# Designs tried in a protein design run: designed miniproteins, single chains, continued (2). Part 70

Each design is a single chain, and the fold is of that chain. pLDDT is the mean over its residues in the fold that is shown.

## One batch from the design tools (miniprotein)

Design m6404
Fold by ESMFold2-Fast:
Structure m6404 (fold): chain A 75 residues (1-75)
Amino acid sequence: LSPEERTALLLEAMNRGSAMIAALKAALSGEELQRAVEELGRLTQEALNAISRGDLEAAARAMAEAERLAKEALA
């Protein structure tokens, strides 16, 4: 990855994570919200670490898991 490509992917992952957290905050409260936000934050950080290593497959898996978790929490 070029430095520009890496920066773009990091910003995209951060923006996607923030959007999912905002959706959770709009729909959930209390301990349920806290647990969902903590797990989503962990998965987003895993994706950021993977992008930093150039492991785009691991990053894609972490983001897919984050989106799955957000969808399940909002169902």
Scores: mean pLDDT 85

Design m6405
Fold by ESMFold2-Fast:
Structure m6405 (fold): chain A 100 residues (1-100)
Amino acid sequence: MDEVLRAEAEKEGVSVQDVLDAGAGRVKMKPEQLRALVSVGMYLIKVGVINAIINNLKKKFKDEEFAEELRKKALEMLKAGTSMKEIDEFIEKELKEKEE
């Protein structure tokens, strides 16, 4: 998986680190826009989107352990072929359970 991610990053002229940095909150996107982008985007974009969501949650809740656990689960779901809609719904459910 890391080899595929590196190959896709190099194809786009970016490093894996650049994608992770971009995912760390440089891009603000609405959930509908994220779903649309992911449906036509590359695997690298999906990873970047998940990291952007998690970085925003980390900043909002200031709970690094919770954010990293969500990131790990979301990335494992992505590796298993789960749709970004289901990953987004999973993240929203985990957030609701944390707030309630």
Scores: mean pLDDT 64

Design m6406
Fold by ESMFold2-Fast:
Structure m6406 (fold): chain A 59 residues (1-59)
Amino acid sequence: EERKKELEERLKKLQEESVNIYKQMDAAIAAGDTATYNALKTQYENIKKEIEKIRKELE
């Protein structure tokens, strides 16, 4: 079945999403929007954990 391909595609999407969120966090800091920064930081940490889990399953 396509399980390995699905995991690889999911990993790429999560990596791209993490980069996008990091850019948004940087913008929030520059704007002084600590509430948005904290929300994005939580999302970023959750994405990082999922990326690690997928990487371990693939390797």
Scores: mean pLDDT 82

Design m6407
Fold by ESMFold2-Fast:
Structure m6407 (fold): chain A 72 residues (1-72)
Amino acid sequence: SRAEALAHYRRGLELLGQGRVRDAADEFLAALRLDPNLAGARQLLEEIVRGMERRGDPRAAALRAELDRLTA
């Protein structure tokens, strides 16, 4: 539901504020799985994945693949 998607989105924002970027990515992904049209969650997850790619974070590839599937 949209309410569940928004709850995940808000939790992701809180986790970003705490510097918990990987946990925030998981919450934004959960939000997009429930509502693929939630542009705010998509934009923030894209920014996180780009940051992970720049740092060589091994989880970046899996998150990129999930994001691409949700936006296809």
Scores: mean pLDDT 85

Design m6408
Fold by ESMFold2-Fast:
Structure m6408 (fold): chain A 98 residues (1-98)
Amino acid sequence: MEEEVIKTSLELFNDESLSPVDRLAFALGPLVAHKVPYSKVLEYLGKEPREVSPEDAEKLVVAAFLESQGVAVPEELLAIEDRVEFLRAAGALLEAAS
């Protein structure tokens, strides 16, 4: 079941008919609703799970989603401490890559 939720989240993130903000929101929504560990999301995307805070784990998941779209993730994005500011910056980066 966790793998199916991750697959659905990735499909929503890759849906070019959605706005960049909606892609991020709809991709993260199912993961949060089903309480899927972010370590499992990273593993599914071919990344090594890391012992990080849940907040940092969410950043790594968003970065992995961006990388899956061929988007280069700058160090400045990962340095953003505020979650709302981070998600806005990630959405803008995804839009610029479209």
Scores: mean pLDDT 75

Design m6409
Fold by ESMFold2-Fast:
Structure m6409 (fold): chain A 87 residues (1-87)
Amino acid sequence: SADEALRVVLRHVVEELRRVAEELREKDPQLSEKLFALADRLEELIAADDLAGAFALLRQESETNPLVAQALAMLEELRADLERHAA
């Protein structure tokens, strides 16, 4: 289903945020901490089956984080494509 595909990609976004956060730990500790917190919040929303909440959180964070803005753009494009091909 479209929701299952979006959940898989959102879980990948969580993993990527944690990877980037770890890489930034010494160079930008404040951004690192913020990215870990964002990843944890996204994981909780995915576990709760709250896709609308996950997208709302990403939209909020995209205002201050270019990496999140890029991920959100890709997810919105995927959502639009899945909706166009839905039976």
Scores: mean pLDDT 81

Design m6410
Fold by ESMFold2-Fast:
Parts: sequence; C-alpha cells; structure tokens
Structure m6410 (fold): chain A 75 residues (1-75)
Amino acid sequence: SYLKEEKEKIRKMVEAQQALIKAGKTDELKAKEKAGADADMADLLKRLTDWTSDQLRKEIEEKKPDRLKEYDALK
C-alpha cells in the first residue's frame, strides 16, 4: 500500500543521510535534507491525512516511532 511504500521511502532517505554523515559530507547532507526531506514528509502527511489517521498513528507507532514525532510536528 502507499502507506507502507512511503514509510520505506522515508527509511531509505534516513539511511542515505546517515551514510553522508559518515562520509564527512555533513554540509551537503544538511542542505539536501532540509529541502528534500521536508518536501517528502509534507507530501506524505498531506496524502495520508486524507485516509485514516487512526491506522496511520498505530502503524507509525509500532514500526517507525521516530517518524511519529515528525508527523505530529507537521500537523
């Protein structure tokens, strides 16, 4: 489903960002992270808000609790 696909997309982005940090490219990471990740997160929340917030909260809490914080911040 879109929800699962989008969560996996966010996970891949976080892993890519961590790889850039380890490579010592922190300045490039910060610029890319702010522009790209913020846009992707906003798109995710906009689409998922039209579905079922209860199911979203439950799945995020169980599988990606770190993203629950960002989800709440963008509401």
Scores: mean pLDDT 59

Design m6411
Fold by ESMFold2-Fast:
Structure m6411 (fold): chain A 67 residues (1-67)
Amino acid sequence: LEELAKEVGKLNKELEEKAKELEKQGRYDEAQKIREAVEKAERTSARGVALNDEELVREAIEELKKV
């Protein structure tokens, strides 16, 4: 579970950098979609950790990989 949560954190960091780059290019709609996906995945991951539900954390990882 802790390893999966760390993977979510790593993906969030990479996507945050990507969103910043898109904003610099004026691609605000695309950056916003990434930020929304990160926010949703953070909530799902936090719930998974709180409930000791590994499947919820894996679901968050898959959502992040789709953007």
Scores: mean pLDDT 80

Design m6412
Fold by ESMFold2-Fast:
Structure m6412 (fold): chain A 92 residues (1-92)
Amino acid sequence: TKTVTLTLSGNTITTTLPDSLSDKQKGQIMQALRKVDGIESITRSGNTITGTLSSDSDSDTILNQIISNLSKVPGVTSVTRSGNTITATIDT
């Protein structure tokens, strides 16, 4: 199993991907985040995906949409939230 960690700090979402994830799985996670309403931009640099929230976004609504969209990624077995941190477990 592999773990993806997402943290919200201010208006910035930072998602850390394990090096051992396939490029296909990394792309699927990025697409899942792109489908979240209220995220203005999504960029990837190596194993880090960064998103910026719109100024009128509710953080709880955004985090719940992220959980829903990540749970739809193939191979994701669990998605959990603790405060501003989301952890997704991927079965490989």
Scores: mean pLDDT 81

Design m6413
Fold by ESMFold2-Fast:
Structure m6413 (fold): chain A 80 residues (1-80)
Amino acid sequence: MMKELEELIRELVRKAAEELGLSEEEAERAFEKLLELVEYLAEKIGKEKALELMKEAVEAALAGDVEAHDKILEKLKELI
């Protein structure tokens, strides 16, 4: 799961960088912050659940389902 989630996060950051006009350096920092968030959530709610929620959020964002993405992010904020 970790490698799969890492690739999904990289794809999300790449897409966001293209849409927002982020530099390579800014994209790398966003990627680092998202990995830190996954680790933080794993400490709070357990690794398996943290990976599942992050994967669902990233997949929804990549699919362009803004409503599903927002709902998953809201759940993540409640758990932080």
Scores: mean pLDDT 70

Design m6414
Fold by ESMFold2-Fast:
Structure m6414 (fold): chain A 88 residues (1-88)
Amino acid sequence: MREEVYRLAREVLTRQLPDMPQEVIDRIARIIAELAEFASVEKDEKKLLEKEAEAILEIGELLAPYVEDPEAFLAKAKEKAEELLAKA
């Protein structure tokens, strides 16, 4: 499953973000694949939400150098992560 999710995520990211460096796409696809693998075995909703929040923050930091306003983008990522943690 992890390898399958990684390949699918990489394909989708390459299509949606064609101007993004391949290294960044690869790292994001790996984070998505790791999150999916975790979700496949973990049944604790709180732990799932915490892992999703971590993934959002990590992906946000990876994308920040390539967006028009990195500070505002990271602030939105943090807000989204906090929303998920509040549900946990």
Scores: mean pLDDT 80

Design m6415
Fold by ESMFold2-Fast:
Structure m6415 (fold): chain A 100 residues (1-100)
Amino acid sequence: MTPEELVRRYLPDASEELRQRLVEWLKDDDAFDYVDPETGDRLVGPAGINVRDAKKTLGLPDDATPVEILEALAEQLPEHAGLFRLVRDYLRRKEAEKAA
């Protein structure tokens, strides 16, 4: 499923701006918890959600975790809570795999 199809399926009534932002997050198939060496920004989940940008957009404190960011996104966008929780659960599984 393409990022555009996924966003359209879960967010048919989303604004063009929100849809475009989510598509950009999903296009970056960075399935890792990755730190950009140039900016120091943390990217999490399969879509490479920028932790700093998400914190700023959601009005969260600088010490908020990716799990808290995804939960806040689920609260702000309840129609898409499933998508954000899927990404959260994916991150938790990825952390468990690293520990093995």
Scores: mean pLDDT 63

Design m6416
Fold by ESMFold2-Fast:
Structure m6416 (fold): chain A 76 residues (1-76)
Amino acid sequence: SALREAAVEKLTAFFAAKLQAAGLSAEEAEASARILAEDLVNGIRSGAVEPLTEEEKALAEEGIELGRRAAAEEAA
């Protein structure tokens, strides 16, 4: 849960930045990016997704680590 949400948030930020650069509004970019991020994280967890780019792998790993930290903070 927390690990998944952290990964989704990191990937959402990554995709939102790219979509805004492509001309989408911040609101549209975040909404579309969140859908993409959730699909990607779910695909990774199920093993159904193609290999990620190095940037996407790094962001997914960072998101997972942030989720671990959030879970530890919540448990404290």
Scores: mean pLDDT 66

Design m6417
Fold by ESMFold2-Fast:
Structure m6417 (fold): chain A 91 residues (1-91)
Amino acid sequence: KEKELKEALENAEKQTKETGKYFDEKKFEELMKAIKDDKENQAKYLRELARYMDEVAEEAEKHLEELSQALGSARQAAAYAREAAELLEEL
């Protein structure tokens, strides 16, 4: 579980960084800080990260020519964030 959680978090961060110019760095930094600092609400913030990444993916779909590479990364970041939240919720 701990190894899976760490891997999911690392993959979410990696894919989020690959999202590109439509990525809101401040929003991501705030969520990642909340995930790291607020252990009681970590799963909640991971769910918020997944929702935010889904929103980024929807916006990227509207700008297909510019953001085709970002779409895949945002979708993967959302999936990994949900996986990490599920692992935390099972504890």
Scores: mean pLDDT 75

Design m6418
Fold by ESMFold2-Fast:
Structure m6418 (fold): chain A 90 residues (1-90)
Amino acid sequence: SLALALGILGLAIGLAATNWEAGLAGALVGLVGGDLGLRAGDVLGALLGGLGAVVGGLTALRYATTKEQRFRGIALTIGGIGLLFEALRL
């Protein structure tokens, strides 16, 4: 499914990320995959998307150099945790 593919891609980008932009990209791809998984009832897509958002968000936080970058990393991580929690309800 597209949700599963985006979830895997987001998680892979987040795990491989070595800068803020790559962490952000992984988190955003994970969030999109997770949201699509929730809407489609794809538990695995939603879980992997949520994990990608958390990993990408944490990586973005690790490489954040400004207050705005840090805030976005925190927001993405919290969003990913919310997606994981909602996926458990499917």
Scores: mean pLDDT 82

Design m6419
Fold by ESMFold2-Fast:
Structure m6419 (fold): chain A 107 residues (1-107)
Amino acid sequence: SMEELQRKRDEFIAEYARVLNDPDEARRQAALDAAADHAEMVAGQLLAQGNEAGAAAVRDLAQALRNRASLDEIAAALDKAIATGGLDAGDLESMIDLLRYSFQAKR
């Protein structure tokens, strides 16, 4: 639903902000890399499905994550990825989990 998607969008931005404020650089880098790697995997799947606009938008989000872009830039990239059908609520949930837990899984 649009309400679920909006909730996950806001949750993603909040988790991204938390990661940027994490004092542990290794944990911060691991979280951002895991989320960006997932986005790049999704972009590849979108290209295979013929959604070139969605793939480009999701790849732009992956790059913004790797570059530690501002919250406004991440929000803009995320909103474009959602608008193009590149990311659904399940994709957002997966990326949120990676932002929260990726470093803990590796120790």
Scores: mean pLDDT 86

Design m6420
Fold by ESMFold2-Fast:
Structure m6420 (fold): chain A 64 residues (1-64)
Amino acid sequence: MPKVTLEVVTLEDGTIIRIERTEGSETDEVYATKDGKTVKLELPRDTPNEEKIERAVEELKKAL
């Protein structure tokens, strides 16, 4: 299925957040990368981008 990148943001601490959407999916894939660690989570498409970023950062902190 075709996948598009909706947003890429670099946070102050160097964390890179990438939000991807697959056509026909009810969720977006959110990736957070820092210090060689990457986490992925799936969030409802109607979730605000700020909340998606916050959730991804929270999950990344658990992996570090």
Scores: mean pLDDT 81

Design m6421
Fold by ESMFold2-Fast:
Structure m6421 (fold): chain A 67 residues (1-67)
Amino acid sequence: GPEPATDVEVVEVRGDFAVATATLAATGERVPALAVARSDGTLLLFVPGIGTFEAEGTEEQIAAARA
């Protein structure tokens, strides 16, 4: 599966995805990402130029950015 990321912070919700930042667990590096909520309650993160990661998160974290 994808490598783990942590500390997901949602910046902006855009329909089916969110603009976010996250910490890559392997390096501790903070990166910009696009986050998509999966049906199992995890987030799939797309980090431009680096790859795909997974993080624990809820659809509620993405929904909270709408408020």
Scores: mean pLDDT 73

Design m6422
Fold by ESMFold2-Fast:
Order: C-alpha cells, then sequence, then structure tokens
Structure m6422 (fold): chain A 68 residues (1-68)
C-alpha cells in the first residue's frame, strides 16, 4: 500500500534513531518497537495517512527489526 515519500523518509529516520539506541544498549528491542510504533502513528496523523496504511507500515518495520 502507498505512503508519500516524505512520510516514508521520516519513518526511516525514526527507525534508524530508535534502532541505534537499541544497538547502543539504551533500549530493549521491545522498547524500541513501542517507540517506533508511537512515532510512526504520530507522523501518519500529521500527514493525514489512513490508519490502515499506518498499521501496515508499522508491521513491516517491526518485522524488519526482528530480522536484524
Amino acid sequence: MKIPKEVEDQIKRVVLEELGRYEAGELSLEEAKERIRERIKEIGKQHNVPEEVVEETIERVVKGMERS
């Protein structure tokens, strides 16, 4: 499902920031996932992205983090 590139770029930045904190030992993986979920929802709301698209994006991001 489609999201605007600007929103996607912001989401990628959020993921990198929270994943960086997890890799530095500042957050657990579960804490990083929760922070990413909250921040993606906030970005989606600011850009009027449909909730369904936001939920799909969160699911893909979280699965990506579990792999790495």
Scores: mean pLDDT 77

Design m6423
Fold by ESMFold2-Fast:
Structure m6423 (fold): chain A 84 residues (1-84)
Amino acid sequence: APSAEEIAKALAEIEPIEEESLKWLEENRESLSEEEYERLVEAIRAMAKLHRLYLEGKLSEEEVAAAREALRNSDVERVIELAR
């Protein structure tokens, strides 16, 4: 099991990864519609939230499995729903 220190370090890495993903999206904004851009921003933020909940042990095994399947299938709307 990860230590509290390892969990804290992993949590600290989520925000920089989220910010990097959002910067990539901004750099590619001209190739996206406004609706696609807003939806992808929501998806990136939802993924960061789900990852944080997972590290904090707040997700069930079923929720983790559902999140992994949604990510594998690029099901953006399902990722957003799971982060609610």
Scores: mean pLDDT 77

Design m6424
Fold by ESMFold2-Fast:
Structure m6424 (fold): chain A 59 residues (1-59)
Amino acid sequence: MSFKEKALEAFEILYGDAGYPEEELQKARENLEKLSEEEIKEIVENSTSPDDLFRKLVE
């Protein structure tokens, strides 16, 4: 699996069933698909928690 495929899989494992609104999950998925590997790594490294990471992916 590529880094991006692993990132998308990890996203679904962490957030898919965590009770986030579907519209936010959809926006985060769309943003994650548009981000490069380097941008995804930067967001992860600059996030303090899974919730903080999710918020950065939605915005």
Scores: mean pLDDT 77

Design m6425
Fold by ESMFold2-Fast:
Structure m6425 (fold): chain A 65 residues (1-65)
Amino acid sequence: EEKKPILEELRKLVDEAMKNPDNQEIWDKIKELLKKIDPEGAEKLKSRTEILTYANALIARYEKE
């Protein structure tokens, strides 16, 4: 449903963030997508490392399903 398109966009943004880690706009977009999936969990993420780890874990978990 709505989760699959969001996860695809999330993976794309994660790849862009790895190529341009200093582009804050990409990190902001990742956090906004995470808020759509898990608003409480996303709000607790404080660093780019935490955002990246959480996003990758979420993608891997849902790709299994």
Scores: mean pLDDT 75

Design m6426
Fold by ESMFold2-Fast:
Structure m6426 (fold): chain A 113 residues (1-113)
Amino acid sequence: MVKVEQPASVTVKEGETVTLSQKYEAEEVLHVSWWQQKPGEPLKLLANSSGKVAPEYEGRVSLSIDEKEKTAYLTLTDLKVEDTATYYDLVVAIDEGKVIVAFGPGTKLTVLG
């Protein structure tokens, strides 16, 4: 069974850079994606391990995976107050011969102006 760990909340200032991390346990990771939930808005894809990036974040988001440390990272640069949201990591992995999909618990990012 896939396990996912994320920090519950992070507070940063406008213009700063933040790196969100997710630790996972899985036999084989097939795909990782990071999702944004803004207050009053639908859940939307920010970036995935297949190279897709949301248009408004092009050039200021990067995704990386450290397979040895079993950690996925999302880095956001030039933070805006409008980036205040809950961020979820989704891992697609193989466990016991099954394809498993797991969401992390989410990290609440607060960007202060």
Scores: mean pLDDT 79

Design m6427
Fold by ESMFold2-Fast:
Structure m6427 (fold): chain A 95 residues (1-95)
Amino acid sequence: NAMEEQEKKFVEEAIKRIDEVTDRGIALIDEAASQGDTKLAEEIGRVAINEIKALADEAIKKTTSPELKEKVRKHAEDGIARVKQATDDAIARAK
């Protein structure tokens, strides 16, 4: 079904963007932590989490399939958890 294939591709692209935001966020958090800037690490984490949420919300709004909505939601939750963990680790290591 052509519509289902297009929705799958759209969700795959959304997940890829979420991964890019997650990986970039973690890299920037690690850089800020290496310089002892815990406030910057926290701010980067907050911004990355907000961007992941916005990307997930947009993808969910444009998807009609409950199964595909769940895939986006779960992937966003995993990304947010990874960013939060990197932020928490950065703060703990600096103190």
Scores: mean pLDDT 86

Design m6428
Fold by ESMFold2-Fast:
Structure m6428 (fold): chain A 95 residues (1-95)
Amino acid sequence: SLNSELGGLLEILASSLSKEELGELLGLDKATIERLSQQELLEMFSLRLKKLTEQGNLEELLKLGKEAVELLEKRPSALPRAVEAAEKLKEILKK
C-alpha cells in the first residue's frame, strides 16, 4: 500500500540523516536532541513511522516525507540509496 511504501522510503532516508536532522523531523527541542544518541533518535523515528503506517495516517507520512527530502537535499553529500528513496518520495508527493 502507499502508506507502507512511504514508511519504507522514510526508514531509508532516516538512516542517512544526522542526529540534528532526525530531531528536527521529530519536532524535538535542541536540548533534547543533544541529550539523545543518533540510535535513540532513529528508534523513536522508526516507532513513529510504524504507528503512522498502522493508523493509515497518509497526511502525516506525506508531511514527514517532504521534510525528510528537504533535509537530504541540503546535504553536501548523500548515499545513493538515500537519493533513490528521496526521488521516489518526490514522485509520490507530486500526486
Scores: mean pLDDT 78

Design m6429
Fold by ESMFold2-Fast:
Structure m6429 (fold): chain A 74 residues (1-74)
Amino acid sequence: SGGAAVIARAAAHEARWAIENFPLSEAAKQELLALADELARLAAQGGSTSEAVRLAERMGRVVREAAPEAYAAA
């Protein structure tokens, strides 16, 4: 649906910004990119908005756990 696609685009943009601006480890960057790819596939396959929200929330947790000070300052 359109909702899942909008969430996927926003999450991908935020993930790219975090990778460019936060001191993330390579493991955290890889996890974030893998989740962004999963979310994009879910949106392309007609997945639900609630499933997209769940994946976007997990991406947010990865950033918060990997760079809590930088995340809080953003």
Scores: mean pLDDT 80

Design m6430
Fold by ESMFold2-Fast:
Structure m6430 (fold): chain A 70 residues (1-70)
Amino acid sequence: MEEELEKLEKEIREIVEKLKEKDKKKAEEFVRKVQAAIAEASKEPTEEEAKEKTIELVKKVIEEAKKYLE
C-alpha cells in the first residue's frame, strides 16, 4: 500500500511539471483536485479504507490530467 502511494506521489509530481509547462492554471486545478480527493478519502472509517479510497480517487484525477496532456 505505501509503495503504491509513493508511486502515485511521483506520478503526481511528473504531471504537475508537464501541466505547468502547458498551462499553470491547469496545474493548480489538478493539485486542488488531488487535495479534494485525499480529503474525501480521509472520511473513511479505517486507515486501510482511507488509503484504498485515496489511491482510487487520485488515480481518476491523474487519468483526467493525462487525457488533457495527450
Scores: mean pLDDT 79

Design m6431
Fold by ESMFold2-Fast:
Structure m6431 (fold): chain A 81 residues (1-81)
Amino acid sequence: SFEEILEEVKKLVEETLEKMKKSSAEEAERLADETQRRLVGLYVRAAEESDEEQVQEFAAELTKLGKELRELLEEIKKKAE
């Protein structure tokens, strides 16, 4: 269902953020990139099973979660100077 895919997305990002906090800057960047690719796959899956309104809601949540990944990566890069 749409709700199950959305929950999977949130869990994936949460797990990635925790792994990034324990990683080097290079490894954190790799993890963020891998997670972004997986999020695209989940978006495609959601789009196949959801109406236009649900897809727009999903895209908004992905934008928010992508911002969290980018902000943490920037913090890790600054700490690794």
Scores: mean pLDDT 81

Design m6432
Fold by ESMFold2-Fast:
Structure m6432 (fold): chain A 84 residues (1-84)
Amino acid sequence: MDKLFQEYNDLTSQAQKAKFEGNMKEAKRLNEKADEVMKKRLELLSEKPLGPFEGEMFLMLSSVSKRAGNDDLAELARKLAERA
């Protein structure tokens, strides 16, 4: 369910706000925590059948993760999108 995705969005929003406030160290910590939450979500979703909606969400996550420099998370999301 989308609780982990909501936590991910909340953490990335907090990281963006910390960056705006000039707190680069906190922004980095929040992004690392967001990546851990998303990895946990991907593990839970690997056991479920995926629909087209989930595929679109994983493609979006892959794009965002790659832009953030997290190539490992981007590849995991892309592999899950291929199952949809």
Scores: mean pLDDT 73

Design m6433
Fold by ESMFold2-Fast:
Structure m6433 (fold): chain A 109 residues (1-109)
Amino acid sequence: QPVVNVDLSDAVGKTVVAELPPGATLRLYLNEGLIVKILSIEDVPVEGQPPVRKITLEVVSAPTGLRSDPNADPRVAVLSVRETDKLVEGAYLRAGKYTVIGAETLEEV
């Protein structure tokens, strides 16, 4: 299965476009405490081939409530995102203990 690597370790406020072939895993390299927001998803047609998925990502600071355990050791993280065809615009991808996908997981009540 193809893997697309994106280094976001230095990158609060940075916007990056990742181009994903069909079935690709997206690997993000993030400093602990940073998250990535999916700004847009576009499927680009390729003649005679399945479309390439373009995902626009923005690095943001982790909001309060996305942290799991205050006693967990912080680490530089590699976040591996499989099933990139199921990602949605506005979703958050987080380095560390959890991957958060979907806006609904950030709102309680």
Scores: mean pLDDT 63

Design m6434
Fold by ESMFold2-Fast:
Structure m6434 (fold): chain A 96 residues (1-96)
Amino acid sequence: SVEELLREAVEAGRETIDAVNKGDYEKAIEAAKRLLELAQELLEKSTDPNVQSIARALQKAAEGLIEALEKKDRFAADVYATFLAMIVYLLEKELE
């Protein structure tokens, strides 16, 4: 279901943020790639404009973070991790 995918996206987002904060860049890239797959599934399974906006925001955050981490751009990684944290916060409020 779309709700299950959104809850999985929250979990993947939290795992990504935790890995970045711990400096575990390999784990952060792995979690962000999973988040990117979940965002793609949300775009394919939902016609709800709100869900599509959430999925596109998650996609942008995940793609930007993966690129920053692969390039070892610490500042860009922190910016995208912060953006992801805001998306996760807003998404958790939507799921209540």
Scores: mean pLDDT 88

Design m6435
Fold by ESMFold2-Fast:
Structure m6435 (fold): chain A 75 residues (1-75)
Amino acid sequence: MPETTEEEKKLIEEKVGELAAEADRAFEAGDYKKAVEYLRKMKKKVEELPIPEEVKKAMLGIIDGAIKLAEEKAK
């Protein structure tokens, strides 16, 4: 399993946690287009984070899956 330092975990939570919460709210509201926007912002933020490549890759995979689901529901 990819591992992160406690500081890296805190940075992830601070930088992408709000976007994740907003994406969840948009999904709950049925606003899948808005959910995709927040998920894309999360993906961009994760790509910019100074975290280990394996952790970044795992997070990006999860976000890409969520984007695909939201886009399918927005069709």
Scores: mean pLDDT 77

Design m6436
Fold by ESMFold2-Fast:
Structure m6436 (fold): chain A 72 residues (1-72)
Amino acid sequence: SADAQRNQTIDQLMDAIFNQDIDRAIALIRQMGGPQSIIDAIRAGDYNAALAMLNQQYPDYFDQVAAASYAR
């Protein structure tokens, strides 16, 4: 499903952000059709702002991941 594919891409994006792999993180955001503001935050090294914006843009996906983890 599109949600499963999106969650997989977000997981890869989180890994890239935590490893400070800027090029990979930007490529993954572009693949998702994410906004330029997130790319700008990553380029500035403001990963906390980038993560906050991602959560705000994709709340349903983060809620689904949390629910699945809690429920099994």
Scores: mean pLDDT 72

Design m6437
Fold by ESMFold2-Fast:
Structure m6437 (fold): chain A 79 residues (1-79)
Amino acid sequence: SSAAANAVLTKVYNKHPERIEELARRFDEAVAAKDYAAAKALLRELGDFALSETTDEADKAVLAAYTAALVEQVERVAA
């Protein structure tokens, strides 16, 4: 669920707020430019970073599923 993903992402944000804010800013800029290829790449970069900062295997599974779902949403908007 998005609530479970938000809980895991909040743990990463609390450790690395500047990195998460920078990736979010770059994502917003890519979406504003309608550069959906860059937006998808940034979502994958955010997902990979969050996974690297997560040790619990269940939390990793939640993050991987959520990242894939967000990439799919960007692909639907781009079509």
Scores: mean pLDDT 83

